# Designs tried in a protein design run: designed miniproteins, single chains. Part 16

Each design is a single chain, and the fold is of that chain. pLDDT is the mean over its residues in the fold that is shown.

## One batch from the design tools (miniprotein)

Design m534
Fold by ESMFold2-Fast:
Structure m534 (fold): chain A 86 residues (1-86)
Amino acid sequence: GKAIEEALKDAEEAARLAEEGARTGKYSLEELIGQTIRAIGSAIEGELSARREGLSDEKIEEVLKQGMEQAKRANKALKEGYERLS
């Protein structure tokens, strides 16, 4: 249970940092890309942790979906950052 929660928290933190960095101009495009990659990786780690714990396919899919929502947030921040630099 904890490993899944940690992976989802990591994905959420990456999304938050991407949103903050894009909003404040603190992060470069490369740094925003890095946070987006981190969010995606953490979402996948959450799915793998759920599978390792023997959760149902439905629950595994829910964990991946939750993590990917964070990855989508990070990617949106990356796109907003890119538009400001373009």
Scores: mean pLDDT 85

Design m535
Fold by ESMFold2-Fast:
Structure m535 (fold): chain A 100 residues (1-100)
Amino acid sequence: SMEEVLELFEKKSPEEQAEIARWFIDKLIELAKKHGLDDEVKYFEELRQKIDDALAAGDEEALRRTVIQLLFYADYLKNLHPELKEEIDKIFEEVKERLK
């Protein structure tokens, strides 16, 4: 679940959180591009930039907020685009494994 993934992220260093969050975002961008969801691509590209900016600034609170936004929005996408549910759930499981 989203909540389990968030708990796992909170146990990682800022550098590890940023690395895994970037991987997650890149997978969501790939999925959005595959389905022609240009607005979703832009949204995730903006989140990717926020991750990079927060890490460069050493702003752990900004990094945490962006990870939370990423997790909530990815989960919400399953309601906006039910056809993506299986692919998004698979990406969440892959993120969970990377956080172990």
Scores: mean pLDDT 88

Design m536
Fold by ESMFold2-Fast:
Structure m536 (fold): chain A 108 residues (1-108)
Amino acid sequence: MPSAAAEAQNRAALVNFFSRVMGMTPAQVDALIAAGGMTYFEFSLLVGVIQLVAALNAFSDEEFREWLRTVQKLPDDVVDFMLELRKKLIEEIMNSDLESLRKILEKL
C-alpha cells in the first residue's frame, strides 16, 4: 500500500509527466485525477501501463524484428519469441483490471 510519502512522490511524477507531455499545470493534474476517482498511485499505475503499451507499439512488427536482429544481434528463434511476447503482453494489459496490471508490472 502506498505511504503518504509514496503518494507525494506519485503526485510529483504525474505532475512532471503531464506538464512535459500535455503542458498541464499541477492544479489541472490534481483536477484530472480527482475527476477520475483515482488515487495518485492508481493513476501512476495507469500512466505506467500507457507508457509500456506506447513503448511496445513504438515499432511496427517489421521494425521491431529488424531492431532485434540487426542492432541487438539476437538469433531468429529469440526474435520470434520476443515478437510473440510483445503481442501476448499487450493482450494481457488490454484484458486486465488495475489490480491485475499491478501484479503484471511487479513481475517485469
Scores: mean pLDDT 72

Design m537
Fold by ESMFold2-Fast:
Structure m537 (fold): chain A 76 residues (1-76)
Amino acid sequence: DAGKEALRALLANADKIETTGNASREDIEAAIARAREYWERGEHASAVRLLEEALKGAPDEELKELVLREIERMLE
């Protein structure tokens, strides 16, 4: 399915995604929660978009890892 393929692409290319954001931990956690809601509703394109934006918004590796862990969870 295109949504899961896009999530796998995000996970596979995470190290190539520029981290240029100033998002707080709270911003990243909110983005993850919102992406989870979209995914559960079948709005996979919106969920993928939010997760990609969260990855780019993460100012450090720890916050980036939170997003990657959620992507892994959604793929299982």
Scores: mean pLDDT 79

Design m538
Fold by ESMFold2-Fast:
Structure m538 (fold): chain A 75 residues (1-75)
Amino acid sequence: LKQKIKEKVEEVLLKSGVPKEKAEEAAEKVAEIAEKSDDPTLAASESGRLLYQEFGVSPETAAKVAKAVMDTLSE
């Protein structure tokens, strides 16, 4: 689960123009949030907020990552 979320989040960030090193760091933090949360909606929301506020990712890209987290946890 954690690895799958990390891979999907990293892919979305890289496709959106985030540098690989920063995408890897952000994906790792998002995977940790998802692993510790029992609520997919809360995990997605927290992940989007983290990316926007700490990593300076655009709101559109943060929303795409939030969707990827929610979709992965719902599967």
Scores: mean pLDDT 78

Design m539
Fold by ESMFold2-Fast:
Structure m539 (fold): chain A 90 residues (1-90)
Amino acid sequence: SPRELLEEVAKELGIDLSEFSDETIEAIIKYANGDRVELYLILQGLKGKKKTVEEVKKIAENFKSRLTPEYREQLEKDIEEFRERKKAAE
């Protein structure tokens, strides 16, 4: 489910979702549209920022307008490598 994917990505990034409001969680799910790369970009973009719906929207709009196919492919590979490193460490 979109919620399970978000929880998986948050765990991988060491992000505590209990610090987020339900409205912010729903906004993350909506803007990521079930996409792991978009979830990583949104969650990484929220590090050190206010965890609000407005910040989620701003981050999502900023990367969606600038995400080239080549950059997306590189991010997908980087995410897969990060996940494999995390699995090897546990």
Scores: mean pLDDT 79

Design m540
Fold by ESMFold2-Fast:
Structure m540 (fold): chain A 92 residues (1-92)
Amino acid sequence: SMELVKEVTKALFRGIGLITELELVMSKLKDEELRKELEELKKKIEEIIKKLQEVMKTDPDNEEEIKKLLKEFEELEEKAERLLAEAKELLA
């Protein structure tokens, strides 16, 4: 599906943006506990991006797996946005 390819492309760009933002915020954070949570979240986002890229190369017609990975990415994105908001308040 061309629509599914577009959704994957958007997710990959958003994921890269989130990783960059997480790294930037973590570099300024003194809160060790929150920094560890952001680091774990970054690793999970990197893993989902890698899995999406792998499926698109090896089995691009596996719509069920792609949709599952996109849903997992959306859940991680929501968690990242929440934790980034908390971290930015501490940096203010």
Scores: mean pLDDT 87

Design m541
Fold by ESMFold2-Fast:
Structure m541 (fold): chain A 71 residues (1-71)
Amino acid sequence: MDSHLQGVIDAVDVEIGRLRGELVDVRGQHDVAVGRGDVVRARELGGRIDGLEGDIGTLERRRGELVAQLG
């Protein structure tokens, strides 16, 4: 089995986990901004959430492609 390919998948999983952790923190900040009526801050944080979700989606797609190469 391709041990190098598994190593790349493991590295992608670590990065996805890191981005998911960052997304949780930013979502928490967004909830606080919404609760305070800070529309400008909520909009800024919403943009950051969209960016993080996009990055996670790109990495999850790449992970799927790598896993397909193992089969």
Scores: mean pLDDT 86

Design m542
Fold by ESMFold2-Fast:
Structure m542 (fold): chain A 99 residues (1-99)
Amino acid sequence: SYEEVINKITELADETLDAIRTSSAEERLALMEKYIREVIKLATDYNLDDQVIFRIRMTLEAAKQEMEKNSDDIEKVQQAVRDAKDQIVQLIREESEEK
């Protein structure tokens, strides 16, 4: 179900944001890489469309690049994760509405 995958992606984002609050810059990148792997695994396991998975991957990679540019600013790092999660949720909702 689309709602189940959205809920799991949101939960993983919340866990990632919580971990970022006490992390170093190096740990933040590793946490984001973990989040990317887990989200792509979820999308694949739930059989989302390959084009949707591609767009999710591109959104997360863009967020990782934003984190790298702003690694010294924890609020910007956290905002990049929140924005990526919100964009991914929107992508999945739009895909569900087309069916």
Scores: mean pLDDT 85

Design m543
Fold by ESMFold2-Fast:
Structure m543 (fold): chain A 95 residues (1-95)
Amino acid sequence: MSEEQWNQLRQLVLEAVERAREHEARLRSAGATPTMEQLAHVPEAQAAILEALEQFGEEALQKAIEELKRTRGPDVQRIAQALADEVRRLLSRAR
């Protein structure tokens, strides 16, 4: 991949995490304690991960998620990984 394509992939993964965190904030404002499973089931976050997977492929997506631990911290990487795992699970059921 070019650096521009790699930056596009990073941007999609970060968008997914941001959408999951927006949902976390809404749950917390409602007095709930968010679970990782609930964050992995945010439709807008799943859509961004699905777009990244379809455009760049599984190996590139996984490398971008691993890079997040170093660049953004383990919590961001954990949310991205949970979203990717859930998207893969849904795709395996649809085929």
Scores: mean pLDDT 83

Design m544
Fold by ESMFold2-Fast:
Order: sequence, then structure tokens, then C-alpha cells
Structure m544 (fold): chain A 95 residues (1-95)
Amino acid sequence: MIEEKIEKIMEEANEEAKKIIKELEEIAKATKKAPKLSPLEVTKKLLEEKLKTDEEILEFLKKIGASKASLAAIATALALRKIGDAIDEILRLRK
């Protein structure tokens, strides 16, 4: 059934989003130091580095000591992207 396929896609997307959130929460705990870069500075630096994968972004954030606010914003954006990709896949099945 299409419904079973949709359920699996949503479950996988939800697990990916949870994994990203947990990873960023771990980075935030490790960076108990005073924030060195503002959210805008972090965003500018990410664009300059042309990072393409979630893993590359997380590793970069860990290196630069991004603030908790920057980490939370990026975690939300990455999680929403995973959910958005899953919705797009479901919509393709519903044609």
C-alpha cells in the first residue's frame, strides 16, 4: 500500500531530524565557552565554505565554536529540510 511507503518515508525523515538535533545538542554542550561568533557571522562563514552535507556543517560548527542560538537555528533548518524532502517524495507518490 502507498500508505505503508509514506509511513516509512516519514519515519526515516523523523529519525534523520532527531539525529541532527541530538548531534547539535552535543556540540552545544561541548561549547560551554563564551560564544565567539554571532548567528549572522556563522551563516556568512558557512556560505563562504560552500559546505554541502549536514555532516560537514556540523563539523564546521564544532570547530568555530558557534553560539547555542546559532546551533539551534541551524539544527531547526537542517531538520526542516529533511522533513521537506520527505514531503516532496510523498507528493510525487500522490500524482
Scores: mean pLDDT 61

Design m545
Fold by ESMFold2-Fast:
Structure m545 (fold): chain A 80 residues (1-80)
Amino acid sequence: LQDDIRRLLSLGRKLIADADLTILQADQDVERAERLAKENPEYRPYYEEVKKKAEELKKEAEKLRDEGQRLIREAQQRLA
């Protein structure tokens, strides 16, 4: 029982951490593309493409974060 709870907490925390890293990387890609577009307006379409890809990655990351939070809640319910 305690080992199962520890596994759920560890997996949940890992999913949240992986999601946060994905969001951070997506934001960094958007920032770099924005800088290119500011220096040369011809890169505006590239910036828009990077933004769309980043939004898709963030949606996937949010799903992983939600799953991680669900696992943590399940572990907490088993402790109660």
Scores: mean pLDDT 85

Design m546
Fold by ESMFold2-Fast:
Structure m546 (fold): chain A 79 residues (1-79)
Amino acid sequence: DREKIERVLDQMELALLGKMLTLSEEEREKLAKEFRELSEEVYKMLEEGEPAEKIIARFAERLKKLLPELDVDAILAKA
């Protein structure tokens, strides 16, 4: 479901913005690049018709690496 995935992305963007305000310029650039790559991967999987469960599982793994202090499981439950 595209809408569910977009809600997860929106929640993550909000959390990412908060985190980026506390980071150095170098750390911010690195995090922005990783997020961009993740977003591109997610949208590609959506276009390819991958099931939402598979997309969400892959997305959660990457998010936990990118934002370890963020409660990714809570964001996924909220979407």
Scores: mean pLDDT 72

Design m547
Fold by ESMFold2-Fast:
Structure m547 (fold): chain A 93 residues (1-93)
Amino acid sequence: MEELERELEERLAERVAELLAELEPLAAAAREALARRPAPEEVQREIAKLEEEAKKIAEEGNEAFEKGDFEKVEEAMERYYELLREKLELLAA
């Protein structure tokens, strides 16, 4: 049980590093766009909605981890980083 939890943590860390590396060019574009101008209120509202959805996903992932539902933990992580990508795309536009 402890070994499986550690293996999951290692796999999640590796996958997170991979996802963050894939998002880095988009994050750079978002930083450049924000340096030129603040995000429009319309975009800020959409980001707020995505942030609320991300909180819900994080809560679901934490609950799944506590219950030992590792498949659901991995699913929640993937959805969380997909929302991060969407936020960065909105900021980079």
Scores: mean pLDDT 79

Design m548
Fold by ESMFold2-Fast:
Structure m548 (fold): chain A 93 residues (1-93)
Amino acid sequence: SIEELREEILELAEEKLEETDASEAEKVIARYLIEQLARAVARLLEEGASLEEVRRKFDNMIAALRSMGASEALIEAARELGEEALRKVEELQ
C-alpha cells in the first residue's frame, strides 16, 4: 500500500542516516526533508503520478541538501535512498 511505502521509505532513511558520516545537525535537517518528501511522494502516488514525477521529488530533496552545504557522504546516502524508494514505487505500479 501507499502508506506501507511511506513507512518503508522512512525506515530506509533512518538506516542510511545511521550509516552515514554526516554531522548530527545535517542528519536532523535530512530527517525533516525526508519526512516531507515521504508525505509528498505518498500524495503524488494517490493522485496517480508517474515514476518520473516521483524521481523529480527526490532530485529536489538532493538539490535542497546540496544548497544547505550537506556533505558528499549525506548526498550519496540521499541518492541511494532515492534509488531504493523509486524501485519500491515501481513495484506498486
Scores: mean pLDDT 77

Design m549
Fold by ESMFold2-Fast:
Structure m549 (fold): chain A 99 residues (1-99)
Amino acid sequence: MSSVLSDEEQARVEALLERAFREGLSPDEMAERLREELPDIPQSILQALDSREEVFLEMLEERAKISGTTLEEEEIKELLEKRREQLAELEARAREAAA
């Protein structure tokens, strides 16, 4: 079903992906988590896959503030690479589920 995501729903989807990255979940586990949390909103899966890199970076900055440390550029690059890989897998899963 086509529906415009609310700001709250979009933030929740992005928070799920962020949490999955923190937990070290595999792409399959992330896809399963999205299916469990947002089963009635296929559009939200697509929105999550299209989530902006800046949102992910904001999350990393928030983590650094909480821990009182600054993330090194190398750590950011590693996390971005992992995110891109996981998003590519989730995109494939979302397309298969939507078909």
Scores: mean pLDDT 60

Design m550
Fold by ESMFold2-Fast:
Structure m550 (fold): chain A 84 residues (1-84)
Amino acid sequence: SEAEARLDAAIADAEEGAKLYLEASKDPSKAPLVAGGAIRIIGAAFEVALVVRKHPELRDRAIEGAKSLPPLAQKAILNMLEGL
């Protein structure tokens, strides 16, 4: 479904944001990329929560998708799902 595709895309976006954040965090000169990664994770987590709010049947899929991600992205998604 379009909702499943939206959810999967948001989870993939959270993964890419986490990779950018973690890699850029190794170098102080890359602070803007660290910020970019964090913003991307937060935006993706919001999108996951919005999709699940409209499609509650996708909640378990969202949680399982989040578990496959780095801990930073997993925590962001799970916190958004609890808060929204």
Scores: mean pLDDT 87

Design m551
Fold by ESMFold2-Fast:
Structure m551 (fold): chain A 101 residues (1-101)
Amino acid sequence: PSRQIILLGASLGVAAIHFTVESRIADPEQAKVYREIADLFNRAAGEVDRAKSLEEAIEIVRRTMAEVRALADAHLSPEGKALVDKILAELEKLLEEVKEE
């Protein structure tokens, strides 16, 4: 895999870690949503590791970001939504950087 694909996969893994941490300290209802978000990022990281092109990897990341945003908008507190927005903004920045290489 290219350096860009490895960086995308690693970044999805880091996002999963953030939401795993939140799931350990949140109230049970919010914790369930954070675990589902962490699982989405972990599955996406595995899919990116198996991607055959940078274009495929970018599509996986964008699809995952949309799924995570939908879950956050439906089920998370304002504080949880703010965390999701922050993590998704960092992923969007990385996507624009890898597209220019």
Scores: mean pLDDT 88

Design m552
Fold by ESMFold2-Fast:
Structure m552 (fold): chain A 100 residues (1-100)
Amino acid sequence: GTIEILTDVPGELLSARVTLEPGESATLPANATGTWLVFAYVLEGAVTVSVNGKTILTLGAGQSGSKVVDLKEGDKITVTNTGDVRAVALLGLERLTPEE
């Protein structure tokens, strides 16, 4: 799969476009602990978004979703194509707690 970073403000905001063939995954680093808003919008195909192995969003084409998650050190946000066609999704991450 391909990850195209659209915005990266370390510890505050990350946005990306991901393109995933069937069965592919893309993993983003959590980079910091704290409370984050995870947002996704699927342009084509179907994806799941998981944090630390737990699915938080399941979305098909034209769908959007968001989830507030508490991230621990080493946690990963993973986007997986769960369908039989290429998936294209926009992913956003916004930190809700100040970085110390």
Scores: mean pLDDT 79

Design m553
Fold by ESMFold2-Fast:
Structure m553 (fold): chain A 56 residues (1-56)
Amino acid sequence: MLTLRQAADLLRKNAGGGEAAARAALAGDSVQTGREGGMTPEQARGAVAAIAALSA
């Protein structure tokens, strides 16, 4: 979904919410109705994938 650059930028921009949004997406919960609202569910899923890639 996202490039590593986009994921890094999103994490910085949503430092307080980015991780929570990513976890909500992984749990199959909407970030909008879950814990955070910093990202859309689609963006959160993309950020999680990019984070995994960054760890490679």
Scores: mean pLDDT 51

Design m554
Fold by ESMFold2-Fast:
Structure m554 (fold): chain A 80 residues (1-80)
Amino acid sequence: LLEEFKENLKNGLIDGGISEEDAEKIAETAVELIKKNASKSEIYEKLKKLLIEYGVSEEKAEILAYRIAEAAEELQEKLK
């Protein structure tokens, strides 16, 4: 589940124009936050910050971070 989530997220980010290295770091951070049972809002804020640091526009980063945080929350519920 976590490994599948990580791979799917990484591939989606690469398809969206993010480099393989940056996509890997973002996906790794998302998985770490899921394992720590971080809140949806914490996942959103941390991923939004990373996306912006890696050159994604603020508007696109907000949309992507929200969708990733929502998927992460769903995965956390399935891991309980």
Scores: mean pLDDT 81

Design m555
Fold by ESMFold2-Fast:
Structure m555 (fold): chain A 71 residues (1-71)
Amino acid sequence: AELEGWDSAGAFPTAGGTYAWFWSGAPEAEREALRAALDAATAAVAATPASASISELDPEATRGYGATKVA
């Protein structure tokens, strides 16, 4: 599974950009694929210029989720 194809994942906007989360309770096989896809997606986003004045994520807002910045 890929991060972009995961309908049970979510995204939320912040002042620093858009963050995505994914459900860590996914089946084990999909969790490994999601981790690899997330790493690949993060690398691809990092290679793309992004404007970010503030890229800090509020940890309290995402305490229960695996979240990453995607925009």
Scores: mean pLDDT 46

Design m556
Fold by ESMFold2-Fast:
Structure m556 (fold): chain A 93 residues (1-93)
Amino acid sequence: SLEEYLAKLSESRKEELKKLAEEAAADPENSENRLELAVLLLKHEDEGVRAAALLFLKEYLKVKPEAKKYLESKLSELPPENKELLQQLLNLV
């Protein structure tokens, strides 16, 4: 499940990623670029990197729920496991 996947991150790392996501979503100059970078990191071979990207996107969507449509358009570009995890996250928004 998405929750089990995100549980791989330490509490300190989760708080850091939440803050980064809130700052990115509130930044009109960099929000789009940081969203695109997080999507690229979902394709990373390292499980911890993918978990960090998913948590960042989860927290980002709390500030900018309109980004959901953009993320839905990226589902087809992801490997099956990562696609399922992102789909689970999008179903929470």
Scores: mean pLDDT 83

Design m557
Fold by ESMFold2-Fast:
Structure m557 (fold): chain A 88 residues (1-88)
Amino acid sequence: LGKLTLLSTAEILKRMGREDEAKVAEELAKNVDDPEKRAKILVDYLKSYGVDISVEFAKKLSPVQAGSLVMALAFYGPEGAQVLLDTL
């Protein structure tokens, strides 16, 4: 289920011209069963936009929550990603 959600997120992002974010969602989908690698991918991506979270925190996020953060950043920028983080 988590992998399907991430692949669907990547497809939506591709169709909306957000290819960089789509690649991140695809990479998260490849690592859906590896929380540590998934966390490192998410942390590196968010940090590139000025959103800093710990690997420890990111490891606790579900694949669906990780995909939601990528979408929030893509459509609402760092502020939108931070708002979503504050609700997780």
Scores: mean pLDDT 82

Design m558
Fold by ESMFold2-Fast:
Structure m558 (fold): chain A 93 residues (1-93)
Amino acid sequence: SSEIEEIYNYLLTQFLNLTEEAKRLLAEWLYNKLGLSLEEFKEILNSPSSVRTEKSEKLDKVFLAALFLDTDNSGLLGKEEVESAIAMVEKYS
């Protein structure tokens, strides 16, 4: 959808440590599973840490899990790492 493409294009410009495949997967998850538009996603990223929602907490957990799963310590997160992080958070959320 156009909304997934908007999130994907934002990730292309802002999240240099994700592969393009990982960015696509993350954009699809943000829109289809969390129900976030690009505007809502940006609001979460710019919100103070004291203002947390269930959606922002799940997003934080996915980022932390993906960093933990960086097995080659390259600093570049691939599709498999992001997919595993999402699956882990969805299973235990």
Scores: mean pLDDT 74

Design m559
Fold by ESMFold2-Fast:
Formats: sequence, structure tokens, C-alpha cells
Structure m559 (fold): chain A 93 residues (1-93)
Amino acid sequence: SETERRKQLSNEVTKEMQKKFNMDPKTLLNKELESKFTEEEADALSLMYADLLSGRISVEEAREWIATLKNPEVREFAEAMLEAYEKAKKKLA
């Protein structure tokens, strides 16, 4: 059920992200983000998303981390991803 929950959340987050950026969060470490962000920035975004999906960090902790990001484009993307996650979680509740 945990694997199914994560899959359902990830699919709904993807749908919400497509509405804003036409981008799949599952591809955070893929060539599209590699061309827009540094490897370190892409890795950090992917880690936050994985931790959020698994419940290792709270939404509040994610917001605090996002506020520390120096690159405004990375911060905007991270904020959109967090918003998509919150909407997905509410829809599946």
C-alpha cells in the first residue's frame, strides 16, 4: 500500500505540474532539468521530492529549505512542485 500510495501521489503531482510547467517531476534528474539547472540543484530538488513523497520531511520543512535557495528559478520550480504535492495530497485524502 505504501508503494501504491507513492505511485498515486507521484502521478497526481505530475498532473498538477503539467498544468503549470508542462513538466514531469519524475524527470527531475533527466536531461531537461540538467540543461536548466546545475547537477547539484537538480539533485537537491530530486532529493526534496523523494523525501516529501516518503514522508521523511514535512511540507513546512520543505518550505524552509526552499526559502534558502539562492537561484530564484530553482526556488520558483521548487515552490510549484511543493504546491502540486499539496494539491495532490488533498485530492487523494
Scores: mean pLDDT 73

Design m560
Fold by ESMFold2-Fast:
Structure m560 (fold): chain A 76 residues (1-76)
Amino acid sequence: SSLVAQLSPEMKALVERLKSAKESEIPALLKEVPDEDLPAVVQALKDILERISAALEARMRELSPEVRERVLQALS
């Protein structure tokens, strides 16, 4: 919740698009999220993790170990 409060208006709009997106649209939308914003975006999407899991796994392979750890902490 604290991370979500730090999201820019653009990232909040992306979160809403991800919540309403078709599964086929999710990979492209996740790539629009900057690495530093991804932990907060993922925390905001906790209630729909099953829908984004495959796309999120692929996105996380593109991240530095430090950012990947922050995303995993946001999911805990």
Scores: mean pLDDT 81

Design m561
Fold by ESMFold2-Fast:
Structure m561 (fold): chain A 99 residues (1-99)
Amino acid sequence: MEEKAKEIIELSKEDSEKAAELLKKATPEEILELTKLLAKENPELAKEIEEWKKLVLENPEEVKKLIEEELERAKAEKNETMIKLLEARRLEMEEVLAE
């Protein structure tokens, strides 16, 4: 479970890094919106998002812990792009859980 959650986060990060210059200036909400738009054009990304949502619904506390741990590491490393991507993943998790 933990390994799959990290893989989904990393895949979302890699796709988003194609627009790295914009991501450094974007808010986490804007990154989440961008990811949703990309998913409409990319079936593989849409499938990864669906798997992520299922993982969140099945093990919300474990997923939350993984995001918080990775976010703490990104902050320690001062990786602003990673921080924003992880904050976007957290917003998506909150959206899934709130319905």
Scores: mean pLDDT 69

Design m562
Fold by ESMFold2-Fast:
Structure m562 (fold): chain A 74 residues (1-74)
Amino acid sequence: SMEELEKILEGAKKYLAEASKSLSEAQVRVILKHILEEFRKWAEENNVPEEVIKKYLEELEKFGEELLAKKKAE
């Protein structure tokens, strides 16, 4: 459901934000990649429309890249 997608998105963002506090840029980048891969896999297995999958992946990727940019700037 859309509510499950929103909860997964919120949980992933919280997890990335917490990980970014203690882990290196390289480690956070690996985590982001795994989160994106696992989200796509779950969404495809649950017959989520491709347009919806793309929208949520773009939001997660943007959030993760913003966290990574902050780590690069110090």
Scores: mean pLDDT 82

Design m563
Fold by ESMFold2-Fast:
Structure m563 (fold): chain A 78 residues (1-78)
Amino acid sequence: MTPLQTFLEKLSGVDLSHIPDEELVRLVEEVLGEAAEEFLKYVYSGELDLDTLIAKVPGLTREKLEELKERLIELAKK
């Protein structure tokens, strides 16, 4: 399991082990937009704390993380 899969599974509460990182990265880029690059850098470095990520990543909001969570739940149903 990659750092990104681990983080997104904790965020969403769904099993993402069957979904390739490339697909997860695309979803993150679609939902977070300009915040995606910095977000991915921190997550791949092992950061798992949502409040820390919101504080450190410019343009990342709680609302964007909730949208990402909802889209991950839908993706996991496929």
Scores: mean pLDDT 82

Design m564
Fold by ESMFold2-Fast:
Structure m564 (fold): chain A 131 residues (1-131)
Amino acid sequence: MSKILEQVKEAILRQFRQLVPDATEEQIEELRKRIEELHEAVVNGDTEKINEFLEKAEKTIERVKKRKPSVEDIIDLLAAIGLLLLQAFASDNPEVVAYGMAVLTALRTQPLSVEDLIDLIKELKKILEKH
């Protein structure tokens, strides 16, 4: 497993445990597998699968603005951050990679709210689209 993939999974799963303290082993494993599948899509340049997943994440963001987030909503948001981080670290642009490192550091050092996750998704998408 790549060092970057392992670091991203560790940081994302740590946030999941913080946001959902009663998360089941099955829910943790689901999120882990989704990050691994999304990493494969990034490595293979599967833009259709990446875009489909990001569209699903946008729908989840709209849903959680209108009602209480479910565990599945939190998994969707965290998987989206994982995907966007893996895209940032695959970039040839050092500014994008540096931004990814800053986000990874925040995920490792700070307990984040659902609102913080939504803001990170928007900012990661913005930096990736700009470059």
Scores: mean pLDDT 86

Design m565
Fold by ESMFold2-Fast:
Structure m565 (fold): chain A 67 residues (1-67)
Amino acid sequence: MTRTLKVTEELGDGSALKAVDEETGEEYLVFRRRSDPRRAVARSMTTGEQFDGVISEDGKTITATRR
């Protein structure tokens, strides 16, 4: 299952992001990978479930894929 998340906030130095699934209203904490800043782990703030994330070139959208 793939979700599209919209970045709502950058946390700290931009190493973490807050994002929302606009279809469900569910909020996610997103952590950039050190090796590739376009790849991230998105964690649901309600369920704690983790998704593999790809951050768009403009940094505004994350494509989150369930493992």
Scores: mean pLDDT 79

Design m566
Fold by ESMFold2-Fast:
Structure m566 (fold): chain A 79 residues (1-79)
Amino acid sequence: MSPKVLEAEELLALGHMYYSLAKMEEDKEEAIELLEKAIELYREAARIASTEDSPEAKRILEEAERAAREAEEELEELK
């Protein structure tokens, strides 16, 4: 795995961590902040993954784009 693919995977994992924290958070403003951080991490993971031509990078890109959409939908429900 290339260093960039590893970076994208780590950012994707970190995004999932923030998303999970947001889902457990009872404070609406804090949940919004955690979701915004998750979305930023997912978008950065997708950006890096999109620069690589490998099956691993394609999987990370697809997962990150899907996760970003789901987090954005959750964010809109909280507003």
Scores: mean pLDDT 86

